# Designed miniproteins, single chains, continued (5), part 33

Each design is a single chain, and the fold is of that chain. pLDDT is the mean over its residues in the fold that is shown.

## One batch from the design tools (miniprotein)

Design m17123
Fold by ESMFold2-Fast:
Structure m17123 (fold): chain A 88 residues (1-88)
Amino acid sequence: MTKEEIKEALLKNGVPEEEAEKLAEYIMKLVKSKDPKKVILEIAEEEGIDPKELASKLLGAVNTLAAEGLIDEETYERIRNALLEVAK
């Protein structure tokens, strides 16, 4: 799975180009990380975004990737669980 594949899937599902590019970058960091919760919090701090708002947007994006078959079940569950914990 490449950043370009993620961006194209998000664009196809109605996400604006600038947002799709940023979300694709964030998702690539999450997929490569052994601690996705830490990565979500670090991205939120670096970008000046509320962690709960970021987690909500990433949940939508990751659900789209799962529906398109771009993310495997184990990686999806790992990221989704971290996002749900931050979104509380």
Scores: mean pLDDT 83

Design m17124
Fold by ESMFold2-Fast:
Structure m17124 (fold): chain A 97 residues (1-97)
Amino acid sequence: MKEEAIEELLKIVDYLIEKNPEISPMARGIISAAVYYAIEKGDIEELKRILKEYLNAPDEVIEAFVELVKAIHEGADEETIQERLEKLKKLVDEYLK
């Protein structure tokens, strides 16, 4: 379900922040707010800007994150959302090892 995909997405954010101790605890709130805003309004470019500023992750990870949020915003089917989520998880695992 869409709500479960959002929960998994925010868990990925928490994991990335845990691996980057220089990232402010406030970044979690800012990123989660940007995710919900992008899902409601479709402002994908603003989400991408915030992720680049606060998450300190490679462009490939940020792009996969944005594509997942875009799929959720557009009301894509569960299979598409799951495929985008698995792609993001794989890229995060490759980045963090």
Scores: mean pLDDT 80

Design m17125
Fold by ESMFold2-Fast:
Structure m17125 (fold): chain A 67 residues (1-67)
Amino acid sequence: MEKTRKLAEEGIKLAKENQSIEAVKEALRRFMEEAGLTEEEVLRFAHYLGSLIGKPEEAIKAAKELL
């Protein structure tokens, strides 16, 4: 739980600081690799990160490609 929250917070920071789909993809890769998430959890996180950069649909598509 704590490690998953830390990864989510780091991903949010990365997206906010870089404002790019590449930062969102990197955050999603790190989150998926270490946290052992369900598809629904990954897609939900992708939508949130995408909304921070104004590209929620692109972030969702990126997450589906990583799943």
Scores: mean pLDDT 76

Design m17126
Fold by ESMFold2-Fast:
Structure m17126 (fold): chain A 68 residues (1-68)
Amino acid sequence: GKKVLLNGVKGELIEEEDGTYRFKLLSNGKVTNLRLTKEQAENLEDGKTVNVYNEIDKRYIPLKVKVL
């Protein structure tokens, strides 16, 4: 999958059955509760922020992006 840094944390974007993406940590292989839309995942840009949905907190959080 696509490898990115979100707020300096290395992970991989894993496509789900519904076409959304989850952020999987490269450090421990854990799939996080951070969800991106297909549009967000396909339009990630270095040095920009993306508003990622946190399914535990039920809110969007801004995360700084670096594409690897």
Scores: mean pLDDT 85

Design m17127
Fold by ESMFold2-Fast:
Structure m17127 (fold): chain A 80 residues (1-80)
Amino acid sequence: SDRQRKISQYMQKAEELVEELFQALKQGDLEKAEELLKKLKELVEQAKKEFPDDQRLIDYLEGLLDISETALDRAKKELE
């Protein structure tokens, strides 16, 4: 269905942003990682507005956001 295609697109876009964020962290590019995290937050907010009742989608996207925030926080602490 069109709904399922759109949900899959949100999931795929989020996964791509997470992959790029982890690549930026491996390169020590914290500024790029923060920008990618911002884009992921914007994507999650958009998905919540379009599919507010799709709890599985929301939980999945928020899970990816949490993993990404944790990874960035760890990378920042390694530079202290």
Scores: mean pLDDT 88

Design m17128
Fold by ESMFold2-Fast:
Structure m17128 (fold): chain A 80 residues (1-80)
Amino acid sequence: SEIEKATKKIIERLEKEFSGEVVDLQEVIDLIRKTAEELGYVPLGNAIIAALRQRFSGEKVDKEEVLKIIEEVTKKILES
């Protein structure tokens, strides 16, 4: 699936740019938006960003939880 390939590239870029266990939520959102735009999957990027904003209230978030949400959103889109 092209959506699965786009998701893998988003995750790979996040892992490369953010080596720490705790990441800045706004920086993560900005990277997801940019990557989704470059890959031509803006609706996927928007869905992930909306889920992240709903699930996190703080400015610093756990990277593993971010990655989990990305995978959950992608699975929901593929099951729709």
Scores: mean pLDDT 85

Design m17129
Fold by ESMFold2-Fast:
Structure m17129 (fold): chain A 68 residues (1-68)
Amino acid sequence: MMSDEELTKAESALLAEALGLSPEEARALIRRFYEEVGKDLGLSEEEVERMAASALAMVEALRAATPP
């Protein structure tokens, strides 16, 4: 099972990939990632949705911090 440290490293890689994608592609990538993590950790569908929403908000915040 994935440890908290492994999850944090995987989330950092996920955010970096998502920043290079379109908003729709980023959403799909984030959703898929947390569905896999949720199955590994035994999380509920609601918990997966909360984690995915949090990650998407982080990607949006990082994009806003980078001028076009």
Scores: mean pLDDT 76

Design m17130
Fold by ESMFold2-Fast:
Structure m17130 (fold): chain A 91 residues (1-91)
Amino acid sequence: MVTIGDVKKVIAEKLKIPLSKIKFLKDGKELADDTPITGEGVYTLEIEGKKYKINLTGLTEEEAVRVIVSAVGVAYGLSDEEIEELIKKLL
């Protein structure tokens, strides 16, 4: 089971940014670090004040994690190899 905290940690370590600058929100409410990643609804990921809206509806846990990490990786200019390395740390 992959949690919000697991994803935040992997992103923070790769991008060299503080955990406090990474937030996951659903319906305007911040999700706790122990919240499981699920294929339920639309999430807002906020990194360094930049907001990314990600639709996870109907995805498996693995697919949801892949979509989140890929969206962040593309936004921050990571290679496909770097994105896959981050996904492997979570799955």
Scores: mean pLDDT 81

Design m17131
Fold by ESMFold2-Fast:
Structure m17131 (fold): chain A 68 residues (1-68)
Amino acid sequence: SAEQERIERAIEFLETFDPSKTATELLADRSLENRPALGAILKEFEVPKELLDKPVSEIVKWLREKYG
């Protein structure tokens, strides 16, 4: 489905980052040109604020659990 294609694309994008970094750290990193795309994905899939301070790998797990 289009929804499954969007979630897999979002996961693949998130997996391009260092899995040990938090979303909060990545959004603060001015050297990362794709920060706006990261922010848009976090908003689109309504990622809980509690996960933003955990490693990005935890967001990937949460997305697969909720939408996969």
Scores: mean pLDDT 83

Design m17132
Fold by ESMFold2-Fast:
Structure m17132 (fold): chain A 62 residues (1-62)
Amino acid sequence: SRESILAHLRELSAGEPTITEQDLEESVDFALGLYEAGFIPEKLVQPLAVLVFQELVRAKSS
């Protein structure tokens, strides 16, 4: 669920002061949007949300 993925991303963002709650929500909603549009299977939603989150961390830390 969206809530489970958000909880997972919140744990991964612990100690990351540059990452906002909006960044976490946008990461999850991007992956869910692709799933709802039929572009990815449900099993890839969490891995894609994590990947988007990791790219945001990298971009904000550069």
Scores: mean pLDDT 83

Design m17133
Fold by ESMFold2-Fast:
Structure m17133 (fold): chain A 88 residues (1-88)
Amino acid sequence: SPHSRMYTSLRNNFNRGNGNVNRTVSTRTPVMTSVMTSMSNSRNNGNTSSFNSYNSRYNSVVSGVTGRMNRMSGTRSRVVGVSHRVRV
């Protein structure tokens, strides 16, 4: 089903993220586990509305972790402030 493909894609994207992302997420595991479990339960029940809600929460947590990883890497290549804005 579309929900199964979407869930598998999210799981694969998370697992195939940089190893550093998975390592950093370890400190946030309870929140991540709760969201993923809710998404799995929603998918099994066929509840699209609940699935989409939990998917949004999952993406929010992943984005937060990715932002922390970029900060910790110390790379100056990231766009910070208006004076260093790169428009694609």
Scores: mean pLDDT 48

Design m17134
Fold by ESMFold2-Fast:
Structure m17134 (fold): chain A 79 residues (1-79)
Amino acid sequence: MIEADAVVLGYDKEKKRVVLFFTSVTPEEAAKVRAGDKVLIETEKGVYEGTVVSAGPLFAIVETDLELELLDRVRVIVP
């Protein structure tokens, strides 16, 4: 299980995709996140499910019904 703080670097409302930059993990821990992974996104509004579409060093693109704005801060949990 990985738990990471992240900041929103991009959001596509039509495709329901968000670009998350991990701020509290090492590149090695972030590299464990893979396309197809299910994640939980924790916000002040609650906990929401997402699916990783693609991932790279310190970032992931996640498909989720949660509406986010640029520079929003969230917690990402990979079970």
Scores: mean pLDDT 78

Design m17135
Fold by ESMFold2-Fast:
Structure m17135 (fold): chain A 70 residues (1-70)
Amino acid sequence: LTEEQIEALKSAAIAAPVGVPEAEAPALQAVRDLDRGDIEGAKAHLREAAAILERQGHLKGAQVLRDAIA
C-alpha cells in the first residue's frame, strides 16, 4: 500500500465507527496494525469493525470501511 492508501484506511477507521464503542475497539487495533506495517492484520480488524457496524444498523459506516479495504 502507498502512504496515501494507509492514511485513507486510518481516516476511515477513526471516522466510520465514531459513537459505536464495540466497533471503535477493533478499528483502533487496525490503526495500530497499520502503524506497524501489518496490512493484513489491519484489514482483518477493519472487517470485524464493519461487521459490528452492520449488525448494529450502521450500514453507511460499515460500507465506508468495506470500500476502504477493497
Scores: mean pLDDT 83

Design m17136
Fold by ESMFold2-Fast:
Structure m17136 (fold): chain A 116 residues (1-116)
Amino acid sequence: DAAAREADRLLAQLESRAGVLEELGLETLAARLRALAEAARAAGDLPALRALAATAARIMDLLVRLIETEDPAEREALLEELRRLFLQLGLSPAEAEAEAERALRVAEEFRRRQAA
């Protein structure tokens, strides 16, 4: 049915995004997204899958902006938003900070490669 097709699409999108995050070294975040997606799937909770997919899409958008920005003030604002979203996903404050620091390192590495 339409709900089952939507759930399958959202799960595929979530797995794709979790895979990208894992490849970037954001392993704690990727594992948390997969755990939440599995819990929502097992519960048949389509609204939870929709919310999770939207949050994952927002995280991906913020990571792209973090890579592209040259403004230190914008970078700090993007990192604060990432930390907030990680906490909303149920990461501990220490895990959220560690993943935000990793995201910054990934962005700095991509920028360094572009400058070379």
Scores: mean pLDDT 88

Design m17137
Fold by ESMFold2-Fast:
Parts: sequence; C-alpha cells; structure tokens
Structure m17137 (fold): chain A 106 residues (1-106)
Amino acid sequence: LDETIKKYKELMEKLLKEAEELLTEEDKKLIEEALKEAEKLLKENTEENKILAAVLLTLVGNYAKAVLAGDEKVKEASKKAIEILLKNKDNPKKAIEEADKILKEA
C-alpha cells in the first residue's frame, strides 16, 4: 500500500506539471494544500490516514486530467471533493463519505 501510494503521488505530480499553465492561482493553492496534507497523512502511519492520503492524491489526479481534457464538470467536482476532504481531515471516514457523494454527482 505505501509503495503504491508513493508511486501514485509521483504520477500525480507529473500530471500537475503538464496542467500547470492551465491552472488558476486559487486552484494551484488548493492543489498544493492537498499534496502537503497527503504527505503529512502518509507520515502519520495509520491505515485510515494512508487511505485518506490515497483518496486525496486520486482527486488531485482527476483534477489534473480534467484540466488537460477541458472537462469542467469533473474539474469542479474534484475541486469540491478536495475542499471537503481537507475540511474533514480529522475524521477520515466522514471525509471519504462526503467526497464520494460529490464525485457521484459528476
């Protein structure tokens, strides 16, 4: 799991570099906050935090892919899900459930 999450983080960082010129300053700040939180969660070494970090990285990846594809609906849904995860980071189960609800609407 840890190795898979690290590899996924590297892939997400590569996708973000490709999307960088298309991102607004507000979006860059949100994505940087999400990546920083994912790194912190991975360091805290609980299974729940590792799952939350993986979900955050997945949403960042979905956001980057949507930006590159011009998919405004998926882009906005991914941003909203990231915001909700960050607001509920102290309750990983609730954070994941709320994010999943947003993504189902996309």
Scores: mean pLDDT 75

Design m17138
Fold by ESMFold2-Fast:
Structure m17138 (fold): chain A 101 residues (1-101)
Amino acid sequence: MLSEYAKKLAERLGIPLEEVEKVREYLASKGFGDISDVLVVMAIGLARRIEEGAGELTLMAKAERLTPEQAEAIVDALLEQGIISESQRAALLTTLKMMSV
């Protein structure tokens, strides 16, 4: 179940809730179902180059101490759902891993 904050954030960033759920289902299938729904919305926002989402993702990743494994899982989920390309994967993965330190 998506939190009210995650739903409102997705609506504000123009991200379909169906897209958020697909990414979350993929993450859960890989053992990362505990990753925050808000962080998933922000990761999709960053992948779409939405500046507001990118800024909030940075703050959330710092607050939640995102691990390298969680960063890789998120990037792989975005790639599998067709939200990012292979060429975007490396750049986004580097950004998320830097946020975890």
Scores: mean pLDDT 71

Design m17139
Fold by ESMFold2-Fast:
Structure m17139 (fold): chain A 61 residues (1-61)
Amino acid sequence: MIEEEIERVKKEIEAKVKAGKHLTPEDFRRLVERLVEAGLSIDEAMKVVAELTIEAKKKYL
């Protein structure tokens, strides 16, 4: 479940970055909340979203 949700969040971040869009603070908060609901701590969820965003920018920007 957690791994599947991380994969969905990754795809959503990659889609935004590929389209040349920035993650807004609201987007970041929403994705963090989704990962927390899936079972991550707030600190873990924030780290995952930040790392996935950096990785997507490295690939598509």
Scores: mean pLDDT 81

Design m17140
Fold by ESMFold2-Fast:
Structure m17140 (fold): chain A 80 residues (1-80)
Amino acid sequence: MKVEITLPDGKVITFELPEEISKEELLKLLEQLKEQLPEKFHPLVDEIIENLEKSLPEKLSEEEAKLILGLVQDAIHESV
């Protein structure tokens, strides 16, 4: 499934999700999202990644991964 994340500057990033994704793979997608953000947002994304690493199961459905990506988008927008 394709998931679109809108950044605070209006830039849209598209992620291709498998039907089942590992926690490690999802965290790598969040690292890729971080690289597309201005440096000022990097500490926020790092904290989100640390919290998710501690709380997420080892495998997620595409719908669960999409929900997590949406929550990360919301957190980034709320920080602006």
Scores: mean pLDDT 80

Design m17141
Fold by ESMFold2-Fast:
Structure m17141 (fold): chain A 68 residues (1-68)
Amino acid sequence: MSPEEELRRLKEELERLAAESTDVSVRLFLQHAVREIDRLLEEKVSEEKARRVLKSTRAFLEELKAQA
């Protein structure tokens, strides 16, 4: 799967989580992450940079789910 496709899938997951979140701070954080991914996709960022962002965002998402 391409890094671009992975970022798009991650964006969809973040959007879903934002819609389900009742915590305004969590929703703002998720919406910000969605905007950052959208910017990366628009700028046609390098695969290396896309993979780094994907890894970092995925780690953050797992931590967020663990903390609730």
Scores: mean pLDDT 75

Design m17142
Fold by ESMFold2-Fast:
Structure m17142 (fold): chain A 107 residues (1-107)
Amino acid sequence: TLRERVEELGRRALEAVRAGDEEAAIEYIRRLGELIIQADKEGDRETALLGIRYLVRVAEEAYERGMLSVVEEARQQLMRVLRESTDKEVILQAIGGVLRLIGLELD
Protein backbone atom coordinates (compact mmCIF):
# COMPACT_ATOMS: atom_id res chain seq x y z
CA THR A 1 0.00 0.00 0.00
CA LEU A 2 2.89 2.43 0.65
CA ARG A 3 4.14 1.50 -2.84
CA GLU A 4 0.66 2.15 -4.25
CA ARG A 5 0.63 5.61 -2.59
CA VAL A 6 4.06 6.42 -4.09
CA GLU A 7 2.89 5.31 -7.56
CA GLU A 8 -0.32 7.36 -7.22
CA LEU A 9 1.51 10.54 -6.10
CA GLY A 10 4.17 10.09 -8.80
CA ARG A 11 1.48 9.75 -11.46
CA ARG A 12 -0.42 12.79 -10.13
CA ALA A 13 2.77 14.87 -10.08
CA LEU A 14 3.45 13.94 -13.73
CA GLU A 15 -0.15 14.78 -14.67
CA ALA A 16 0.13 18.15 -12.88
CA VAL A 17 3.37 18.99 -14.75
CA ARG A 18 1.80 17.99 -18.08
CA ALA A 19 -1.26 20.17 -17.28
CA GLY A 20 0.95 23.15 -16.35
CA ASP A 21 -0.28 23.05 -12.72
CA GLU A 22 2.92 24.05 -10.96
CA GLU A 23 1.33 24.45 -7.49
CA ALA A 24 -0.20 20.94 -7.61
CA ALA A 25 3.08 19.44 -8.88
CA ILE A 26 5.00 21.02 -5.96
CA GLU A 27 2.42 19.69 -3.45
CA TYR A 28 2.62 16.14 -4.88
CA ILE A 29 6.45 16.30 -4.91
CA ARG A 30 6.45 17.28 -1.21
CA ARG A 31 4.16 14.37 -0.38
CA LEU A 32 6.41 12.04 -2.41
CA GLY A 33 9.37 13.18 -0.29
CA GLU A 34 7.43 12.35 2.89
CA LEU A 35 6.55 8.87 1.59
CA ILE A 36 10.15 8.19 0.53
CA ILE A 37 11.32 8.98 4.08
CA GLN A 38 8.52 6.83 5.53
CA ALA A 39 9.42 3.88 3.25
CA ASP A 40 13.11 4.24 4.16
CA LYS A 41 12.34 4.32 7.91
CA GLU A 42 10.12 1.22 7.55
CA GLY A 43 12.91 -0.65 5.69
CA ASP A 44 10.95 -0.65 2.40
CA ARG A 45 13.95 0.15 0.22
CA GLU A 46 12.23 -0.78 -3.07
CA THR A 47 9.42 1.74 -2.44
CA ALA A 48 11.91 4.46 -1.38
CA LEU A 49 13.92 3.89 -4.59
CA LEU A 50 10.70 4.00 -6.65
CA GLY A 51 9.82 7.35 -5.06
CA ILE A 52 13.27 8.77 -5.87
CA ARG A 53 12.87 7.65 -9.51
CA TYR A 54 9.51 9.47 -9.64
CA LEU A 55 11.06 12.68 -8.20
CA VAL A 56 13.74 12.60 -10.92
CA ARG A 57 11.24 11.85 -13.73
CA VAL A 58 8.89 14.64 -12.59
CA ALA A 59 11.81 17.09 -12.41
CA GLU A 60 13.06 16.12 -15.90
CA GLU A 61 9.59 16.64 -17.44
CA ALA A 62 9.20 19.93 -15.51
CA TYR A 63 12.58 21.12 -16.84
CA GLU A 64 11.50 20.38 -20.44
CA ARG A 65 8.47 22.64 -19.78
CA GLY A 66 10.46 25.44 -18.12
CA MET A 67 8.92 24.80 -14.68
CA LEU A 68 12.09 25.55 -12.72
CA SER A 69 10.35 25.89 -9.32
CA VAL A 70 9.12 22.27 -9.69
CA VAL A 71 12.69 21.15 -10.52
CA GLU A 72 13.99 23.01 -7.44
CA GLU A 73 11.32 21.42 -5.18
CA ALA A 74 12.27 17.94 -6.44
CA ARG A 75 15.95 18.73 -5.77
CA GLN A 76 15.06 19.90 -2.23
CA GLN A 77 13.20 16.62 -1.59
CA LEU A 78 16.19 14.59 -2.86
CA MET A 79 18.44 16.62 -0.52
CA ARG A 80 16.04 15.84 2.35
CA VAL A 81 16.37 12.11 1.58
CA LEU A 82 20.17 12.53 1.70
CA ARG A 83 19.95 14.16 5.15
CA GLU A 84 17.43 11.74 6.71
CA SER A 85 18.24 8.34 5.16
CA THR A 86 20.61 5.83 6.76
CA ASP A 87 20.28 3.31 3.89
CA LYS A 88 23.34 3.33 1.62
CA GLU A 89 21.42 2.36 -1.55
CA VAL A 90 18.75 5.02 -0.92
CA ILE A 91 21.48 7.64 -0.26
CA LEU A 92 23.36 6.69 -3.45
CA GLN A 93 20.16 6.85 -5.54
CA ALA A 94 19.33 10.30 -4.11
CA ILE A 95 22.89 11.52 -4.87
CA GLY A 96 22.49 10.24 -8.44
CA GLY A 97 19.18 12.09 -8.70
CA VAL A 98 20.67 15.38 -7.50
CA LEU A 99 23.60 15.07 -9.94
CA ARG A 100 21.20 14.27 -12.80
CA LEU A 101 19.14 17.40 -12.08
CA ILE A 102 22.32 19.54 -11.91
CA GLY A 103 23.30 18.03 -15.28
CA LEU A 104 20.10 19.41 -16.85
CA GLU A 105 21.40 22.98 -16.24
CA LEU A 106 24.76 22.20 -17.94
CA ASP A 107 23.12 21.32 -21.29
Scores: mean pLDDT 88

Design m17143
Fold by ESMFold2-Fast:
Structure m17143 (fold): chain A 85 residues (1-85)
Amino acid sequence: STLQQAQQLLNENISLLGEIIDLAEKLNDTRTVERALGLLGRLQQLSLTLLRHRDNQDTVQQVLDEIRELSEEIRRLDEELRRRQ
């Protein structure tokens, strides 16, 4: 279901951001830590929206689409960090 896809993608991206933050801290990359924390805050806000409006299919679809866009941004950030190792 759309709701399950949104929940799975949220959990995967939150986990990935945790790994990004850990790596960025080891590299003393304060700017990347700040970017990752900002993205985490946005995902947490979307998670709250999903919990409050879980029965509204249009809102669930909108949240999924927003998570997909954030996922692409998070993936790019991860790739940038992995190239610096």
Scores: mean pLDDT 88

Design m17144
Fold by ESMFold2-Fast:
Structure m17144 (fold): chain A 86 residues (1-86)
Amino acid sequence: MTKYKYTVLDGDLKEIGSFVADSVEEAAKKGAKAAKEKTGKDEALLYIDGKLVGRVDVDGTITPLDETDVTPEDLKTIPTIVIKEI
């Protein structure tokens, strides 16, 4: 059974928490909720296997986003969710 580890980082790249989920969708949704609770931000940047995939909101909705659409300012202010298959 495929499992996913997700790590939630704040805007300063400080770890908020690291957890395991049974799907990318579950990991993204739970990660976005944890990021909002800790940082107050309604969205987070989503990385899967080291690649930027998009933005995820607190409902788990993923909006596709390329690295070219992300500014250095976004990277230092928006929380980050890193998902890795384990």
Scores: mean pLDDT 75

Design m17145
Fold by ESMFold2-Fast:
Structure m17145 (fold): chain A 87 residues (1-87)
Amino acid sequence: MSEAEAEERIRELIPLLGSPDPAVRAAAIKELLEIFDRVGLEAARRLFERFRDAIAAENPEAVKLLEDRLEMLEAGKIIQEAVDKVL
């Protein structure tokens, strides 16, 4: 997935984060997390910085979940770098 494709999809998902249907909100959050995984840490960080306020306006819990996902991606990168240095 390109960063531009991710950006357009995130714009489509933001209104769904504010849906009165909890199943729709959960599905939108899940897809946002999957987008962050697919684009990788650097692109996910740029997308988060760009859309944080818009996401927070619709669903502040989604912001927390995305922050936690970015922390996991960062931790994974640090672990991989440490493993690569041991060999």
Scores: mean pLDDT 80

Design m17146
Fold by ESMFold2-Fast:
Structure m17146 (fold): chain A 92 residues (1-92)
Amino acid sequence: LTPEFKEALEKARKELEEYAKKHGINLDDFSLPEEEKRKFLIDYAEKKGLGLTREQIEALLDSGVIPKDLPLEEQAFLIEGRRILRKPIVLE
């Protein structure tokens, strides 16, 4: 990773941490129920103004493109990475 990319990730992480604190969620707590993680990710993505509807975010989470076994912060970063999530994985 380039230094610029690392700085961007750190800034994004701090923003996500502040959002999580406002909602009483610990991003490092892997024991969070899946329903609670899902709700957090949907609300965060809507709040961020990613140009996705709630229904589109739900469909993305249900598609399996975002691994459920990742930390909550990593799942949020994948949602924010619109360019990656917009590329259909064409399995040939």
Scores: mean pLDDT 61

Design m17147
Fold by ESMFold2-Fast:
Structure m17147 (fold): chain A 76 residues (1-76)
Amino acid sequence: MAEKLAETARKAALELGVSEEDAERIGKTVEEAVREGGVEAGIGAGIREALRLGMSENQARELGKRVIEEAERLEA
């Protein structure tokens, strides 16, 4: 779960124009937060990290949406 959500967040960040370094930071933040607090914690942490790294609110929202969709797919 955590690894898949982290990879989804990393890929979404890259598609939204974030550097590889920043995309890796977002992915690691999601993985750590999912491992410690579950899927909801991971989504929230990923959005916060994206905003901290300079993504717009619209980009961070799109990132969060993609992680939610992957989480729902993996729980089905």
Scores: mean pLDDT 83

Design m17148
Fold by ESMFold2-Fast:
Structure m17148 (fold): chain A 84 residues (1-84)
Amino acid sequence: SLREAAAAVTRRALAERAAARGETVSPESLDATAEALARLAEAQHAGDAAAMAAEAERLRALRDAAAGEPLVVEALDAALAQLA
């Protein structure tokens, strides 16, 4: 699916950035972040305000849980800033 393809591309980009910075990010955090960003993009494409709000709340929860992973926090903060 488009969501699965988007998540795979995002996951790979995050993993490559982590490697370049010498940072360790868990596979679970990479998968959760990539999936959450792909879901938000899907909701934005559909113009579904309720779905966008739900996915934004999921991103905030994930961001709080990932406070010890700077690269994940950066990616989630960038996405949330676009929702202002």
Scores: mean pLDDT 83

Design m17149
Fold by ESMFold2-Fast:
Structure m17149 (fold): chain A 80 residues (1-80)
Amino acid sequence: EEEIIKKAVEAARETALGYGVSEEQADRLAELIEKYIKEKGIENITDEMVDEIAREVGVPRLVARRAVSAAYTEYLKLKS
């Protein structure tokens, strides 16, 4: 479980970096996504939560949404 979450979060971080955000922003984004996965479960991360993450980190909403989607995709692959 913990290892799967870590790999999902790493996928989110790499996705954000691919969009040209700073390493500091990518790290903060990854930390928040990990927190939401642990507290709510990845399937329960809402659009509202993604918008809150984007605002808190200071990244475009598109970047946060793509990062969360990457985490979700990776999590599902590793759980299969």
Scores: mean pLDDT 82

Design m17150
Fold by ESMFold2-Fast:
Structure m17150 (fold): chain A 94 residues (1-94)
Amino acid sequence: MKELEIKLNVPDGLITVRAKALKSPAKVTVEVYREENGKRTLVSKAEVELQPGEEKTVTLPAKRGSIVKVRVEGDAEVTITYPDGTQTPTAVFR
């Protein structure tokens, strides 16, 4: 399983996660955590299953300082759009 973790340093709002499967089916799990005093609390979660070449988008509430964890089973491309409209570089999981 492949994993990406990002700490948000952007205003509170909705993050948009766009996931696209490559040549094989993929499962993408997105978790948003609040971290206080070294303890993580799961605030929101989304899971999408993708057929080869399929693209799906999920939106999740996030606050500044939240940890966003993306886990991928299979091969997929993932891009995160922050509440301010800024996008991450596309992460490629192979």
Scores: mean pLDDT 79

Design m17151
Fold by ESMFold2-Fast:
Structure m17151 (fold): chain A 98 residues (1-98)
Amino acid sequence: EELVERAIEHLIEAINKAREAISKTTNEQAKELLFEAMGHLEEAIRAAKAGDLKKAIEHAEEAVELLRKALEVSDNPELVEEAIRHAEEAKELLEKAL
């Protein structure tokens, strides 16, 4: 479905921004939170592809929470903010697909 495909594209972009933030940060706590967030974004993609939209939304929501925690300690806040925006857009699209 178009909404789910667009949500997956946004989840991939969130992962790309988080990965870029990891490559540019020297803060170990931010790096750990970003890695955890990426794991949840990957699980959200898997759930969305499997048609489990509720599980996809739950993982996207957890990823947003972890990204917001990473933002508090990040030395690259702009990249983390972009990752948050993409994850939130994905969540909204998945909710509309329910």
Scores: mean pLDDT 89

Design m17152
Fold by ESMFold2-Fast:
Structure m17152 (fold): chain A 75 residues (1-75)
Amino acid sequence: SAEVDLNQANAAKMVLLRLMPKEKAEPVVKKIDELLEQGKYKEALDYGLKAGEEYSKEVGDAVQAAVDAARASAA
């Protein structure tokens, strides 16, 4: 559902803000927020996952784990 996608996108956003340097996180988070404002929750989620993976394996893995946890919590 759109609400599940929104929760997953927000989970990805929170991990990126926590683990990435502010200067690297800000443009990524801005793009995620723009997609969320447009109702493009799945695109926001996919963008956050990709940004984590492109930064480092550790950040990518952490974003994926948070997204999986957010999805499990919605069930």
Scores: mean pLDDT 84

Design m17153
Fold by ESMFold2-Fast:
Structure m17153 (fold): chain A 81 residues (1-81)
Amino acid sequence: KAEEIKERIERLEDLLKKLEEAAKRADEEYPVLRAEAAAAEGVEATALEFRALALEVEKELYEKYGPKIKEKIEKLKEELK
């Protein structure tokens, strides 16, 4: 039982870290892509805007689900005590 809980915590911590890294990357790349989109024209501008929106979605996923994953990890850690 305790081993299964530890494995579950590890998987959730890995998932949380992946979401945190994606959100950090989005914060770094989003302003650059937005500036490039503003300077571009036609189809290229649309493609850059779409890439910026994809990064925004990655950040929103971390903001929405990150706290829930953290809460689940804390609950599982409490189960080990």
Scores: mean pLDDT 82

Design m17154
Fold by ESMFold2-Fast:
Structure m17154 (fold): chain A 100 residues (1-100)
Amino acid sequence: MKKKELLERAIEIAELLKEAFKLWESDKEKALELLKKAMELYGKMMMEIQGVKEEELEKAYENFLKLLEERLTEESVKEALEKVEKELEELKKELEELEK
């Protein structure tokens, strides 16, 4: 996979996670649908990047999903939102650098 394609997929997943966490308190059903979609896209991305050296992106998403799986509380959702917003900012910055 090209680095640009991987970053675009990672950004799409991060945006879905961000929206899911924002909706967690107001629309839990929609939040769960968005989480499922993010997980499906992440799974496809992991299959495509098998053997790719971009371990930091892979590890970051694995850590976010693991946090959700282990401790899905209001407090942990707020923490996950902060983490995904930071990752999204970094991913968008890397994508902009590639578009030079």
Scores: mean pLDDT 69

Design m17155
Fold by ESMFold2-Fast:
Structure m17155 (fold): chain A 68 residues (1-68)
Amino acid sequence: MKLTPEEILWLQTALRELGYYDGPADGVLDDALREAVRKFQAANGLKVDGVPDRETLEALSIAYTKKK
């Protein structure tokens, strides 16, 4: 995966605030973070593959912005 540590930190923070991720914000794409991505994808009708692809990141950005 070609995500930067900064992008992974944002992903961890957004998923944590939305209630999908309870692990540390350490900038590492581990199995717990991938599982949180899968849960978010399933909840939003996206392809459930645990990959933070463009569609997943866009949907997450929208959900995070609306919550704020």
Scores: mean pLDDT 77

Design m17156
Fold by ESMFold2-Fast:
Structure m17156 (fold): chain A 66 residues (1-66)
Amino acid sequence: MMEEVYEAVERAGLKALFAGASPEAVERAVREAMELVEKNREKPKEEQIREAVRIIEETTGVRVEL
């Protein structure tokens, strides 16, 4: 379900924010991750989450553990 993927993206964004990423970088990263999820809805949920977390880490420069 998309809900679990969105929850993971939101959690990753919050973790990046608390780790010192700027609010603007986090907002952009979460938006890009959500767009990636929508494009990849044919992929398994686990892979969608993995790719979304990766885009957040790359965009914010912060490592995120879920």
Scores: mean pLDDT 78

